# Designed miniproteins, single chains: the designs that were tried, part 68

Each design is a single chain, and the fold is of that chain. pLDDT is the mean over its residues in the fold that is shown.

## One batch from the design tools (miniprotein)

Design m2367
Fold by ESMFold2-Fast:
Structure m2367 (fold): chain A 96 residues (1-96)
Amino acid sequence: MKIEKFKELVDKIRETIVKGINENKSLEQIKAELDKLIASVEDPELQRELGLIADSMLDVIEENRDKLSKEEIIEKVNERTDAIYKQVIDILEKEA
């Protein structure tokens, strides 16, 4: 997996979720947009990894949507994304 491509796609997932939250979209609507983005990825391994990342981020929204403000939910999504990004980059750097 190319680090630059992985980062680009993770950032697109983050952007899609943040936009969906700001536009008051349902979890089902956000998931549909994420599924469409992930389905455009030709690498099956990368597609699978991105699906797991998207599901993890959607779980953060589901757990907090009735308890936190939109800004606080976005902050939690960003924290989760940064943690996943750091973990994956650490793995990829060890393979290089």
Scores: mean pLDDT 78

Design m2368
Fold by ESMFold2-Fast:
Structure m2368 (fold): chain A 70 residues (1-70)
Amino acid sequence: MDPEIEEALRLMQVGVMLATSSRKAMSEEEIKKMVSRMPREDALRTAEELLKLGTPEAVESGEKILKVLK
């Protein structure tokens, strides 16, 4: 319902697609910008999904999100 939540979901989908297509992990700089625009709970959910995927790119991206949210 919040426009910010809808954008956060969109960013989650992009992150999952990048992980699935074996693209490079997101940079820490990109993650910091993304997380600053998302609710903390949505960023945590994104990190959990990326870690669960288990690809190197997904795990690295998920860990970076968790560090930024710390």
Scores: mean pLDDT 68

Design m2369
Fold by ESMFold2-Fast:
Structure m2369 (fold): chain A 113 residues (1-113)
Amino acid sequence: MTLEEIKEKIQELLRKFAEEVMKAVDTLSLDEAIEKINEIYDKFKAELTRLLKEAGLESKIDEVNQILDKAREEIIKIVKDYLEGKLTKQEAADRILEVVNKAGEEILKLIES
């Protein structure tokens, strides 16, 4: 697997993660949305970890997990604010995408090192 193929797969996984999170917050109550987001996150983290191991990048897994754990905490806060009426749907979606994009940039820089 080339570095370019790995980067493409990571970007696809991040996009899918953001889409699944936004779908959960559109259809579920606050408690159900948080539970579903944690399930989506666990699956995403497992899939990304597998990809990194297959790519020979297991030495990067701990730092990638730190980036992802921080992103998850930020996403849960945004979702809570949205479902409590503090953010519009568009504001929540924009902030979730910003968090995912920033995490993605940090992960891509890490695997290039």
Scores: mean pLDDT 83

Design m2370
Fold by ESMFold2-Fast:
Structure m2370 (fold): chain A 90 residues (1-90)
Amino acid sequence: ATDNALVKGLEAVGVKVSVGENADITADIPDKVSTSTAISDLRDVRDKIIEKAKTKKEVTFQKSFLEYLNLYNGISEVQAEIERIVAAIA
């Protein structure tokens, strides 16, 4: 989705983003989600996103992971983690 902050940031630095079953980035979504779990999960997948973006110029995400992150759109701490990932690729 173009309105996802992580997807938008990656596309802005020239990375192709797709969503599908052959996802590069997958995460076990916790039974109880919070700002804290979203930050932790972003940190856990950060290095893999950076690696795929730099080596392939393309990152594929699991749909459920992006939907999970969209619950936290506009939360400053989550936005800060996204900005760190994008800055590392730029």
Scores: mean pLDDT 80

Design m2371
Fold by ESMFold2-Fast:
Structure m2371 (fold): chain A 65 residues (1-65)
Amino acid sequence: SELDLATWELSAAVLRSLGLEVELEERDGKIVVTISGEDKKEVEEAAEALKKHGEELGFETEIRF
């Protein structure tokens, strides 16, 4: 939904402010999030936080990093 996508866009903006690159894509009602950055552990921690966020929203998400 538009509200769910807007929520993901806010989360992406926060992560970008921390020096991470985040791309959002909707595919077949599923949100695909691609994360990249210089520190592998930071990227993995961000990916896990976003996965948990998606579960809390009840939205199907796929995290790529």
Scores: mean pLDDT 74

Design m2372
Fold by ESMFold2-Fast:
Structure m2372 (fold): chain A 87 residues (1-87)
Amino acid sequence: SLEEVLELVEKAIEKLEEAIKTGDLKKFREGLGLMQQAAALAPPELQPLIEELAKRLEENADSSLKERAEILLEGAKRLKEELEKLL
């Protein structure tokens, strides 16, 4: 359901904010995993946003943990806003 996707994205935001604050790679990976789960369940109208986020992360694979976490967090917050419009 859209509610389940929103819950995954909200949990990802919490993990990513913690990763940015602490520099914890494990928290970053947990946030990334939650976003990947959300992406698999997200409706077709949100797939272009998810694809652009994935591309941006791939282009920043060699960037710092903080920069990658910030990119993913920005994408997660945008995905949350779009999901809330569909609910």
Scores: mean pLDDT 88

Design m2373
Fold by ESMFold2-Fast:
Structure m2373 (fold): chain A 86 residues (1-86)
Amino acid sequence: PSQEEIDREVELALLIIQGTIAIKDAERGNYEAAAQTADVLAKRAESLGLTKAAENFRKASEYARQGKADEAIKYLKEALDILNEA
């Protein structure tokens, strides 16, 4: 594989790890931490052309800031599923 392909795969793996941490933060009631992580992940996903993943991360951030853990986790998981298929 090219260095560009390797760099892309590494970035995707890091986003998946950070998204999993955001899910755990939301499960623990650390909503602001989950929201901040989701905002960063949305920008990173957008830069990779993964617009649907970015949209789901933005929704997760919005729900986390509202204290809606179940909705935040739902959208985080949807975003991670998209990243795993990318």
Scores: mean pLDDT 88

Design m2374
Fold by ESMFold2-Fast:
Structure m2374 (fold): chain A 67 residues (1-67)
Amino acid sequence: GRALEIYEDLKKKDKDGTGKVPVAEARKILLEHGYSEETADALLAEVAPDGKEVDYIELTRLVRERE
C-alpha cells in the first residue's frame, strides 16, 4: 500500500541509518505519493515539531492510520 511505498522511499534517504530524514525530503516524498501540501505539512508538524528532521517510522505509522 501507499504507506509501505512511502516508508521504502524514506528509508532510501536515510543515509546514516538513524531512522530520521530531513523534513524537506519527507515532504517531497509525501507530495510524490499524492498528499496535498496542507496534509503533508500537518503530518510533518505532528512528527517533527522542530522542523528539522522526522522519524520516518513514526511518520509511516501516522500515514497508515490515515489511510
Scores: mean pLDDT 81

Design m2375
Fold by ESMFold2-Fast:
Structure m2375 (fold): chain A 102 residues (1-102)
Amino acid sequence: SEKVELARRLIRTLSELMTDDAAEQAALIAYFDKRLAELERLAKEGDETAQERLDRLAALARKLESLPTKEEQLDLIRAEAVRMGLPEDASLETKILAVANL
């Protein structure tokens, strides 16, 4: 599915934004992949909330990939986290986890 492939690319990008350590990135990707697999299963079973969440992940992936710098990508994630109701002083990890919503 194109939406699942976009969500996988988003997971990779978010993991890279969280840490420069390749082993930590791999662990984060594995963590998110398990949750994405469950989201995909629910969406295929007709869960409209899961379908909407998968659509949002795909849209976020496209928007993030359109930004030329890591700084602009981080600014987008911070702005989205604040829009979702997180405090501005929340850790970057907390903001990324909330924006992924997996």
Scores: mean pLDDT 87

Design m2376
Fold by ESMFold2-Fast:
Structure m2376 (fold): chain A 92 residues (1-92)
Amino acid sequence: DLEKILRAIGISLRVIGLEYDLELILNSDLSKEEKIAKLEEIRAELEELREELKKLLEETEDPELKEFLEKVLKRVEELLERVEERLEELLE
């Protein structure tokens, strides 16, 4: 299904962009408060992508696309955990 493949690619590219943004924020000279605000924004976007991926997985019967989506979902969950760890560190 070409539509589902294109949606999966779009989500994957967005995840790559958020991972890049996370690294830029963590390595920036931004204030603690600004870093917290940006991390909260990234968390919200990752939460939306997680829900979109879960829905797409439920609608997908193609085994190769399903495997790809599961890998992207795992990456989103790993990034969410990393964002939470950094937020906890900054709030201490």
Scores: mean pLDDT 87

Design m2377
Fold by ESMFold2-Fast:
Formats: C-alpha cells, sequence, structure tokens
Structure m2377 (fold): chain A 92 residues (1-92)
C-alpha cells in the first residue's frame, strides 16, 4: 500500500507541475473505475494523488514528497493531507 501511495503522489505532483490536466483527468477516471474491483488499492491511490497534488501546490519537491510518504503512516499522511488542503483553501 505505501508503494502505491508514493507512486501516485509523485505522479500527481509531476502532472500538476507540467500542467498536464488531461493526463490528470485520465488518472482520476482510472482510479474511479477500479473502485468497485479493489477499494483498498483505490483508497491508497486516492490518498497518494490528493497528497501529491496538494504538495505540488505548496511547492514541495518530488524527492520530499517521496520522503514524506515513506516516513508517514497512512493515518499521518491522511492528517497531513487535511492540513495541506486547509492551507490551500485559506490562500484562496
Amino acid sequence: MKEIMERYAVLAAELLRNKDFEAMEKLVEEIRKLAEKDPEKVRAMELGLRFGVLAAIEGVSLEEIRERVRASTEEELLEETRRMAARVQARQ
């Protein structure tokens, strides 16, 4: 599960940095289609994607994103993702 979260976090951050919104939409649709077949895998993919997008918005490097996912439990990563989302919303 942690490897899935790391992979999708880095991928999402890379796509956002490159402003490849078309590839991002395809990635979200692929995750959605898998939700009925493998909900645990989809949960890890969605958490990774949300963390990666928010980290990229805050200017976190790809290497730092990898390190944060590796150093965190799923619960810690979920809490960090919530804090990042609140900060991004407060800036708008």
Scores: mean pLDDT 81

Design m2378
Fold by ESMFold2-Fast:
Structure m2378 (fold): chain A 95 residues (1-95)
Amino acid sequence: GMSLKEAAEEAAKKILEAARKLGKPFRVTVKIKVEVEGEKYELELVFETDPSKPVEESAEEHNEILLSTMKGIEERAKEAGKKIEAEVEVEVEEL
């Protein structure tokens, strides 16, 4: 497993790479499997590029939200003394 921050950073890199390679609207499904003190959770986040913006700019804005949100969750878990292990899968679909 990896930290929740590392999982989010890996997903963000893949989303930005997809934006740069495709250069056109797409949907991303991010599946994050999280284990907190033996309890297992799966988070599924779905993002679509904003058609009013360049696809790379839309991807960067989504990545900023994703990274800040996951960092906040990880920091709260650390403050509570809880260990988080994460795995991430990213699926990209052209629109």
Scores: mean pLDDT 82

Design m2379
Fold by ESMFold2-Fast:
Structure m2379 (fold): chain A 61 residues (1-61)
Amino acid sequence: MEEEEKLKQEILDALKDKDLDKSIEKLEKVLEEAKRKGIEDTVLSATLALAVVKGIKEEKK
């Protein structure tokens, strides 16, 4: 429960980062940690956030 809030905050912090590469790196770390801890809702949230940030990076080609 407490770990969920920390990881969700890290997702939000990553999304606020103007550097898309840093945002992706942070989100990948959150996803890896959430998977190891078995926090299913955070795994889904981090996966979705990664998809959005990667989409933005591709659009800025």
Scores: mean pLDDT 78

Design m2380
Fold by ESMFold2-Fast:
Structure m2380 (fold): chain A 81 residues (1-81)
Amino acid sequence: TSNLLQQAQDLQDQSQRYDSLSDGLNRNRRLNLQNANRSTPSQSQILLDIAQRNQNGYNLSRSLSDQYRRQSQQLLQQAQS
């Protein structure tokens, strides 16, 4: 049971790290999109490409955060049964 609780906590910590990463990527995406609207055409294209990479990273980080959270919750239920 203690090992299951430790594994659940480790998964919860991983979920929180990816959640924080996704929030940072989303903020950077929004800032890059805003800056692109006020930039030269060449600079705007670079900022749009960065924003797209931030979006891709956001989607992956959110997916991983949700996966680890679900796995953590399942282990907690098993430990408390």
Scores: mean pLDDT 87

Design m2381
Fold by ESMFold2-Fast:
Structure m2381 (fold): chain A 70 residues (1-70)
Amino acid sequence: SSMEEFLEREKKIIRGIPLANEEEKEEMIKLVDEKVKENVPREEILKKLKEAVQALVAGDPKKAIEILRK
């Protein structure tokens, strides 16, 4: 349940970001969902999301997606 709540919260946050288009947001959401299903620790997912958001702030959504893919 805590991981489901985490995933739903992160989906809402990503969808609310004005720095990426809808296709880029859905790819980011898909990659986070895949990491949850692969049992990647929540703390590791959060670190990658923080790095991805920094890439978005720098104007590089492709880099944000690349960070989440690794």
Scores: mean pLDDT 84

Design m2382
Fold by ESMFold2-Fast:
Structure m2382 (fold): chain A 65 residues (1-65)
Amino acid sequence: MTPEEQAAARKILEAAREKLDKIVAENPDATPENIKRAQEVLLESLDSLDIPEEVKEKLKNLILK
């Protein structure tokens, strides 16, 4: 993976984490089902990005754990 791809991946990961944290903060009594739904929205956002498939896989694994 090139440094440029790594930088893009890190920026996307930070944005995804921020969105997830915001959703959780807006729903302090969020159920595991609500969190899963938020993760699905983030995964759909990743699929819309023009980034290498390898980077998408790593980001999906980090979101889903």
Scores: mean pLDDT 69

Design m2383
Fold by ESMFold2-Fast:
Structure m2383 (fold): chain A 78 residues (1-78)
Amino acid sequence: SKKEEEEKKKREEIYKKMNELYRKALEEASKLNISAVEANFYIAEKTKDFPKLYEEAGDPKRAELARKTLEGLREWRK
């Protein structure tokens, strides 16, 4: 149906934006003279809104996984 096509289109747009943000974060991290661990934390900070974006895309499972990943990284950095 048209509604299913519109939902798919919106999901694709959100994922495209997320991929661009992630790629940019990777490029920025690679230009910094930092360790792989610090690069992971840098990328996590730049992608901290990903759980919300996954929810907007209608993907609660990926949103939950992204939240757990970010929480785990924050806890480990303490």
Scores: mean pLDDT 80

Design m2384
Fold by ESMFold2-Fast:
Formats: sequence, C-alpha cells, structure tokens
Structure m2384 (fold): chain A 74 residues (1-74)
Amino acid sequence: SSEPLVVELPIYNDSENLDVIIEALKQAHEENPKLHVVILDAGSKDDSVERLAKALAEAGIPHEVRKVSLEEAK
C-alpha cells in the first residue's frame, strides 16, 4: 500500500508562477494518484489561491485551503 503523498504549498501573491505550479502538481498526481494538496493561503490579494484551487478541482486532485498568517508561513 502506497502512503498518501501530502504536499503543503504556501501561496502569497504568486499568480505569475502559478501555471508552472499547476503543471507540476498535475504531473505529480499522474505519478502519485493519492496526492493531496494543502494550499496555505498567507493572505493573498491576487487570484492565486482561487486559480490554483479551480485548476486542482478541474484536474480531480484532492485539495484543501487553509488560511494562515504571514507570520505562521515563515
């Protein structure tokens, strides 16, 4: 039995790198079907968290969004 692969991903105003992140997570999910993504939202003002969550949902990748402070994301 393969252990679930949990990826925690801090996001703070990272929309310019988002396409690369999404493609990497899609590849990881293809190789690891039990991939679960935890999006740590450090208070983004852009649409990074929304775009990432939508892309993961469309790709069928299990995910959750957790609100964290910038202090906690250090």
Scores: mean pLDDT 79

Design m2385
Fold by ESMFold2-Fast:
Structure m2385 (fold): chain A 69 residues (1-69)
Amino acid sequence: SFPVLTPDEARVLMVLGIKGPLTARQIAELTGMSVAATRRSLNRLKAKGLVERRGNLWSLTPLGRALFY
C-alpha cells in the first residue's frame, strides 16, 4: 500500500527523488519551505524508512525510491 504522506512530506520526497542527495537547506530553497518545516518533514520521512541522513546530506532509501517506480 502507498504510505500516507502530508503535502510537505510528499514535496520533500519528490525533490529528493529528482535532485538528491541534498542538505535540509537545499531542500528548503527548492521547495519554498522553511528550514524548520523541512527538518520536521525529513524526520517524519526518516521514521517511515523513506529517507536516510549521512552527515548533512539526506537521500532516499530503497523503500523511498520504490515510490517512484
Scores: mean pLDDT 85

Design m2386
Fold by ESMFold2-Fast:
Structure m2386 (fold): chain A 81 residues (1-81)
Amino acid sequence: DDLKLAQDYVDYAKRLVEKHLPPEQAAEAIKHIDAFYEAVLNRDWDAAREHYEKALALVPPELQKAVRNALDFAAIYLNRA
């Protein structure tokens, strides 16, 4: 259940990025979102932080709070699992 919630939040962040960014920029942001998720699963906090920051840097200011919150909730649920 916590793993499912974490995946649902990651998928939500990917959908926001896919909907609002140009295709190439969306693909790059999704790559970093996926790498963030893998890093958190592997307890690689340095890699997780790097990919989190790179993903957010590609997101326009209007979406940063929504994407940041989704990724933060994903990490919280992964840590509970």
Scores: mean pLDDT 85

Design m2387
Fold by ESMFold2-Fast:
Structure m2387 (fold): chain A 75 residues (1-75)
Amino acid sequence: SRMQALQAQFAALYSRFRQALRNNDIDEAQRLIDEMSSIGRELEAIDPHSEVTLEVHAALTLATMGLVALEKEAK
């Protein structure tokens, strides 16, 4: 399904995002957040109340918090 395809794409981007955080690569982490946010918006347009959409939004919130923490450490 389209939702399962988007969830798989999100998981791949999230894995790359975690690697960018481990490498202190703020620019790459920001780029990946932007891509993950785009997927989150597509999922919301399909079904804003699905478990998949809610889990992706929760993961995006945690990802954004991680990037903010890294940015504070760098500057």
Scores: mean pLDDT 86

Design m2388
Fold by ESMFold2-Fast:
Structure m2388 (fold): chain A 90 residues (1-90)
Amino acid sequence: DEAIRLLEGAAKLAERAYRSEDPNEMSGLAGLAKLAAEEATSLASEEWGRQLTELLNKAIKAAQEGDVDKAKELLREAAELARELAEELR
């Protein structure tokens, strides 16, 4: 229940970051998605949570380095993974 809501929240934040063209906004939103993913991981499974937080960490770094294209690819992957994980927990 709570883990599903947090994963859906992480997906929405990653999707919003993906639609942003501002690296500062992208890194901020990706950071919030990471916090939601970390909390969901503490409530459910550590295996998939590690993969999701790694993707979000890479997206944050890419955005901070100004590599918007790479950040968007990583954010898309993170959003897709977060949605898949939320579906599996139903």
Scores: mean pLDDT 83

Design m2389
Fold by ESMFold2-Fast:
Structure m2389 (fold): chain A 72 residues (1-72)
Amino acid sequence: SAADRARAQALASGFAGITDPEERLAVEIEVTLNSLLDGYAGALAVLEPYEDPDGPPADYSEFLALLERSKE
């Protein structure tokens, strides 16, 4: 799938020059979280085609902000 290919590309880029297994795991976690965020954003864009033409709906933006903060 497109999401799987994007994740694979991001992992390949993130692993470039990294030989430490702990650093590789950290990169894999970060890439996975970013992939999940992108997937959710894409799903909302399809489900809410008529929401606020000036930008994403307020609840969508708030949810993305919460997900960004939960990455810690």
Scores: mean pLDDT 61

Design m2390
Fold by ESMFold2-Fast:
Structure m2390 (fold): chain A 84 residues (1-84)
Amino acid sequence: MFDLPPEELVELIKKGIEDAKKMVEKAVEELPKEEAIEILEKTLKELEELKALVETLPKEVKEAVLPLIEELMAFVEEKKKELE
């Protein structure tokens, strides 16, 4: 799908995960509860789609980024529970 070397693809995905985490933290801190929950639910859906995509990538990329995606999903679920 991309002409990126596996190492560059891993770094791109890691950056996306970091950016998503910052967005979640900011939403929880700055938004009303209902709006924060909406952002968290959207983020979880996007992470599920990213996880499905990563499952189709080379093993080296998958092994590097799957744990990070799962960790971020757990973080978002925890933040959502705090708001509920």
Scores: mean pLDDT 81

Design m2391
Fold by ESMFold2-Fast:
Structure m2391 (fold): chain A 79 residues (1-79)
Amino acid sequence: PLPEEVVAILEEIRNSDLPEETKKALYLRLQDALDAHGGDLAAAVADLTGLSRSEARRLLRDPRATVERLAEAYFASRA
C-alpha cells in the first residue's frame, strides 16, 4: 500500500482538469522519482520541481499546489 501523502497527490492528479496524457505523464514521473529516492516523497518532488527538499516539504502540505507545480515542471521540460 502507498503512503497516505502519495495517495493524496495521486487523487489530486486524477481529479484535476489536466489532459489525460499529462496525468499519465505525472503518474510515471512521480513513480520513477519515488523509486529513485527510496520512497521519499519530499526528495521525489524536489527532484521533479527543482525545489529544495525543505521547499518540497512545505509544498506537500498543499496537494493541489503540489500537483500545479509538478504540471508546471512537466510542461517546462517539454519546451
Scores: mean pLDDT 85

Design m2392
Fold by ESMFold2-Fast:
Structure m2392 (fold): chain A 99 residues (1-99)
Amino acid sequence: KEELIKEIEKAHKVPPSAFELEAIEKGYYKLIELSLKLPLKVLQVIEVSVLEEKSLEEIFERLKALGIELDEEEKKRVEEFVELLKELLKELKEEDEKK
């Protein structure tokens, strides 16, 4: 919704990603909550890596290679975000195949 879009823009200083807009439309509000708590660079790495069908382990390896150190709580948020994003993408793919 418009308030969530403004909150994302304020937090990351960029417009919402296509995935964030789809998450809002489909009611994946937990995905949006997690996106607001993660750094923009981390979100970008996750989104690209999920599109490339990378595992959670490969995503953490990419973040580490970029010099991004995550604490235990941040690692949990990344895991939850990846799981929800994969679920959203699966739903979108199934809808496109049925249209």
Scores: mean pLDDT 77

Design m2393
Fold by ESMFold2-Fast:
Order: sequence, then structure tokens, then C-alpha cells
Structure m2393 (fold): chain A 58 residues (1-58)
Amino acid sequence: SLEEVLEKLQEAKKKYGRIVPRSVALELGRIGGLSEEEVEEAGGNLTALFGRAVERLG
């Protein structure tokens, strides 16, 4: 859900800042309904991952 994505993004931002490890990016992408390819294109950038998840989910 979008709410779950938002919660996980806030946690990741607090812990890692704007750029997250690949493993964290893949987990956020999976929750947000993104493909692995879409996650790789975002390159760990939380703003890009959030934008894609919002567009996908609502």
C-alpha cells in the first residue's frame, strides 16, 4: 500500500539519508509495486523511488 511505502521511506531517509543501499532500494521497490528494473533506474535515490511508487499506487 502507499501508506506502507511512505512509512518505509521515512525510516530509510532517517537512517541513510537521500541515497540508500541497493538492498534497501529493492525492498522499498517491492513494497511499492515496482519492478527490479525500475528500482535499478532510480539508483538508490529515495526521491525517485517515492515518485515512482506514488505514480504506481495512486
Scores: mean pLDDT 73

Design m2394
Fold by ESMFold2-Fast:
Structure m2394 (fold): chain A 84 residues (1-84)
Amino acid sequence: TRIEELIERMKEAIDKGKALLRNDADKGTLQAEIQKLERIIYQLHWMRIVLQNDNEDKSLVEKMEEEINEGGVVLRKLKAKIAS
């Protein structure tokens, strides 16, 4: 589904963000990943709200919440790193 594809994109963005946190990445690369993570978090958060309000698929909602939470942690760390 579109939601499952978005969850996979989030996992990839989280993994890339974690790699950038471990490496000496340039500000441009960090900024691009920050923007990407913010976009995916926004999309997942909106979709989660819609599913939750419709009392649809609790398992999928929980999976989305986990990815939003982990993505948020990585996003905050990337923003802290770019602020140097």
Scores: mean pLDDT 82

Design m2395
Fold by ESMFold2-Fast:
Structure m2395 (fold): chain A 62 residues (1-62)
Amino acid sequence: MNLTLSEVKEITGGELTDEEARYLLDLLNKGYGVNEDNIRFVFPDPERRRRLLEAARKLESK
């Protein structure tokens, strides 16, 4: 999947910071998938992690 930072921000409704959007973009473009373990390693905050997982589900559903 070849997503851009702009596309990630549009699909997620602008709720993500640039750092969070770039992290999701990098994972998805590399084909690693997005799961709790790889998010937890970079973003240990549970609320931030939940938000990132929701964003990833929206991106993977497109």
Scores: mean pLDDT 71

Design m2396
Fold by ESMFold2-Fast:
Formats: structure tokens, sequence, C-alpha cells
Structure m2396 (fold): chain A 92 residues (1-92)
């Protein structure tokens, strides 16, 4: 039981570490999206893209769907179009 207890503790620690690393990567990508939006003269689109990424991560959408929606937001011609994509992701 002592050996099993050590193994379970190690597995929990590894899971916590992977989750922290995953969260850090998401936060970094959100920051990059906001920065890119500012550089392109589209700060509102960058903010909507970051919000969309956060919601998709919280919903556990697969990487392919996340990329699809994120690309749609970044390709939006207007802030209103980007907001409609965000609302659709919220309802998904």
Amino acid sequence: SEELRRRLRRLREERARRERERQRRVEETERELIATGKEQGRPEIGKIAAETLRIMEEKGLPPEEKSKYLLKVLSAKTVEEAKKILEKVKKE
C-alpha cells in the first residue's frame, strides 16, 4: 500500500503539472492574440479572439474546432461579425 500510495501521489502531481502547463499556454496564446490585434489596428478583434479561445477551452472543444472558430473570428470583416461568432461558440 505504501508503494501504491507513492505511485498515486506521483500521478496526481504529474496531472497537476500538465494542467498548469496547459493553462499557461492558453494564457500566452490569449496575450498573443490581443497583441496581434493591436499591431494590425484591430484591437477589438484580438480581444474577441482571446475571449473565444477562453470559452472554447472551458467547453473542452477539440483542437480542430478551436482552430476553425478562431480563424473565423480573426478573418471577420467587422467587430459585429466577430461578436456573432463568439455568441455561436457560447451556444455550442
Scores: mean pLDDT 81

Design m2397
Fold by ESMFold2-Fast:
Structure m2397 (fold): chain A 90 residues (1-90)
Amino acid sequence: NLDKLLEFLKELIDKLSEEDREQLLKDIENGKYSSSEELEQALIEIAEAESAGREPDEKDLRTVLLHVLHLLKQNNPELYEELLEYIKNG
């Protein structure tokens, strides 16, 4: 479900500091990529943090976003541009 995925991704972006959003944009511009293994680990750590009532680590949030944004850039450029604009302006 793309709507739920977009909602989830926007929630992750909203948890990033302004500095981490700028770092994410630089990482995207430089072609940095998160592997499927790094994505899996980051998702586990985010879920564990939420279960413990802790804020997730911003590095894990960026790892998830980098992986998904790279996939969207290739497979759905329109949604990629929407999320990129949300990162810039949010």
Scores: mean pLDDT 81

Design m2398
Fold by ESMFold2-Fast:
Structure m2398 (fold): chain A 61 residues (1-61)
Amino acid sequence: SPLAQLRQLVDRLGRQHGLSDDERQQLFNSALQTYNDGGDWRLQLDVQVSMLLMRRSVDRL
């Protein structure tokens, strides 16, 4: 199931990058919205994770 793959990938990325439960849920919701809109949810997850990590660096300044 694409939805099961989406959840598994979000959880894997969350463990890999040390994301909080709230950040993982936000990523899941964004990817799910992209999936429902017929978009590339895998590409969207990659972009969202990168943006989240960049924002964490900026927020520490």
Scores: mean pLDDT 80

Design m2399
Fold by ESMFold2-Fast:
Structure m2399 (fold): chain A 86 residues (1-86)
Amino acid sequence: SKEEEEKIKKAEEEAKKLQEQAGLNEAEKAALLVRTLRALGLSDEVIKEVAAKKARELGLSEEEIEEMLKKSVFEIIDFLLELSSK
């Protein structure tokens, strides 16, 4: 919905600002974005769609994204943070 798109856009802008302030890498920024969307009360389905888009931008294959999307939102956050250590 249009309201969900606006929340996603605001969360992306906040994640970008925090990346610039704290020196976060792209995977840490993606994890922060997913966490922020959950805090804003978006559904797990919408959060997973955004996580999939960010995983593609991080260079994950469609098979890796499919496996990630089988995880809970909490497990996806941990997965993205683990990617930041590689």
Scores: mean pLDDT 82

Design m2400
Fold by ESMFold2-Fast:
Structure m2400 (fold): chain A 59 residues (1-59)
Amino acid sequence: SVADLWGELVVALGRAGVDPPATPVFSEAALRAALETLLARPDLPADLRAELEALLARL
């Protein structure tokens, strides 16, 4: 579910020391937009980037 994928995103961000988005997501489209916004960050750690790309692929 979108809620499960959001939970996985929050855990991944927490492990990397990255703050989660301020607004929680309630739809596949909103979660996709949040993931794409995070992946556009130039200073995102490579291992976190790979985890976020894997989450995006599961949508």
Scores: mean pLDDT 78

Design m2401
Fold by ESMFold2-Fast:
Structure m2401 (fold): chain A 69 residues (1-69)
Amino acid sequence: SPWEELLEKMEELKKLVEDPNASLEEILKAIAELQALAARVLPTLTPEQREEFEERVAEIEKLLQERLA
């Protein structure tokens, strides 16, 4: 399922952002990969799945801001 692939990619990015040993370059690459996948998958999602995607992205953005502070 495209939604399941997107969820897996978001979980991978979250794990990477939470890993103190991960480089900024690795995180930026994972963000680019997620953006590319999202561009293909978002048009196929239900409104409820889009809401969950936005909530998960907001959580990852918060974690990234905390890491960069």
Scores: mean pLDDT 86

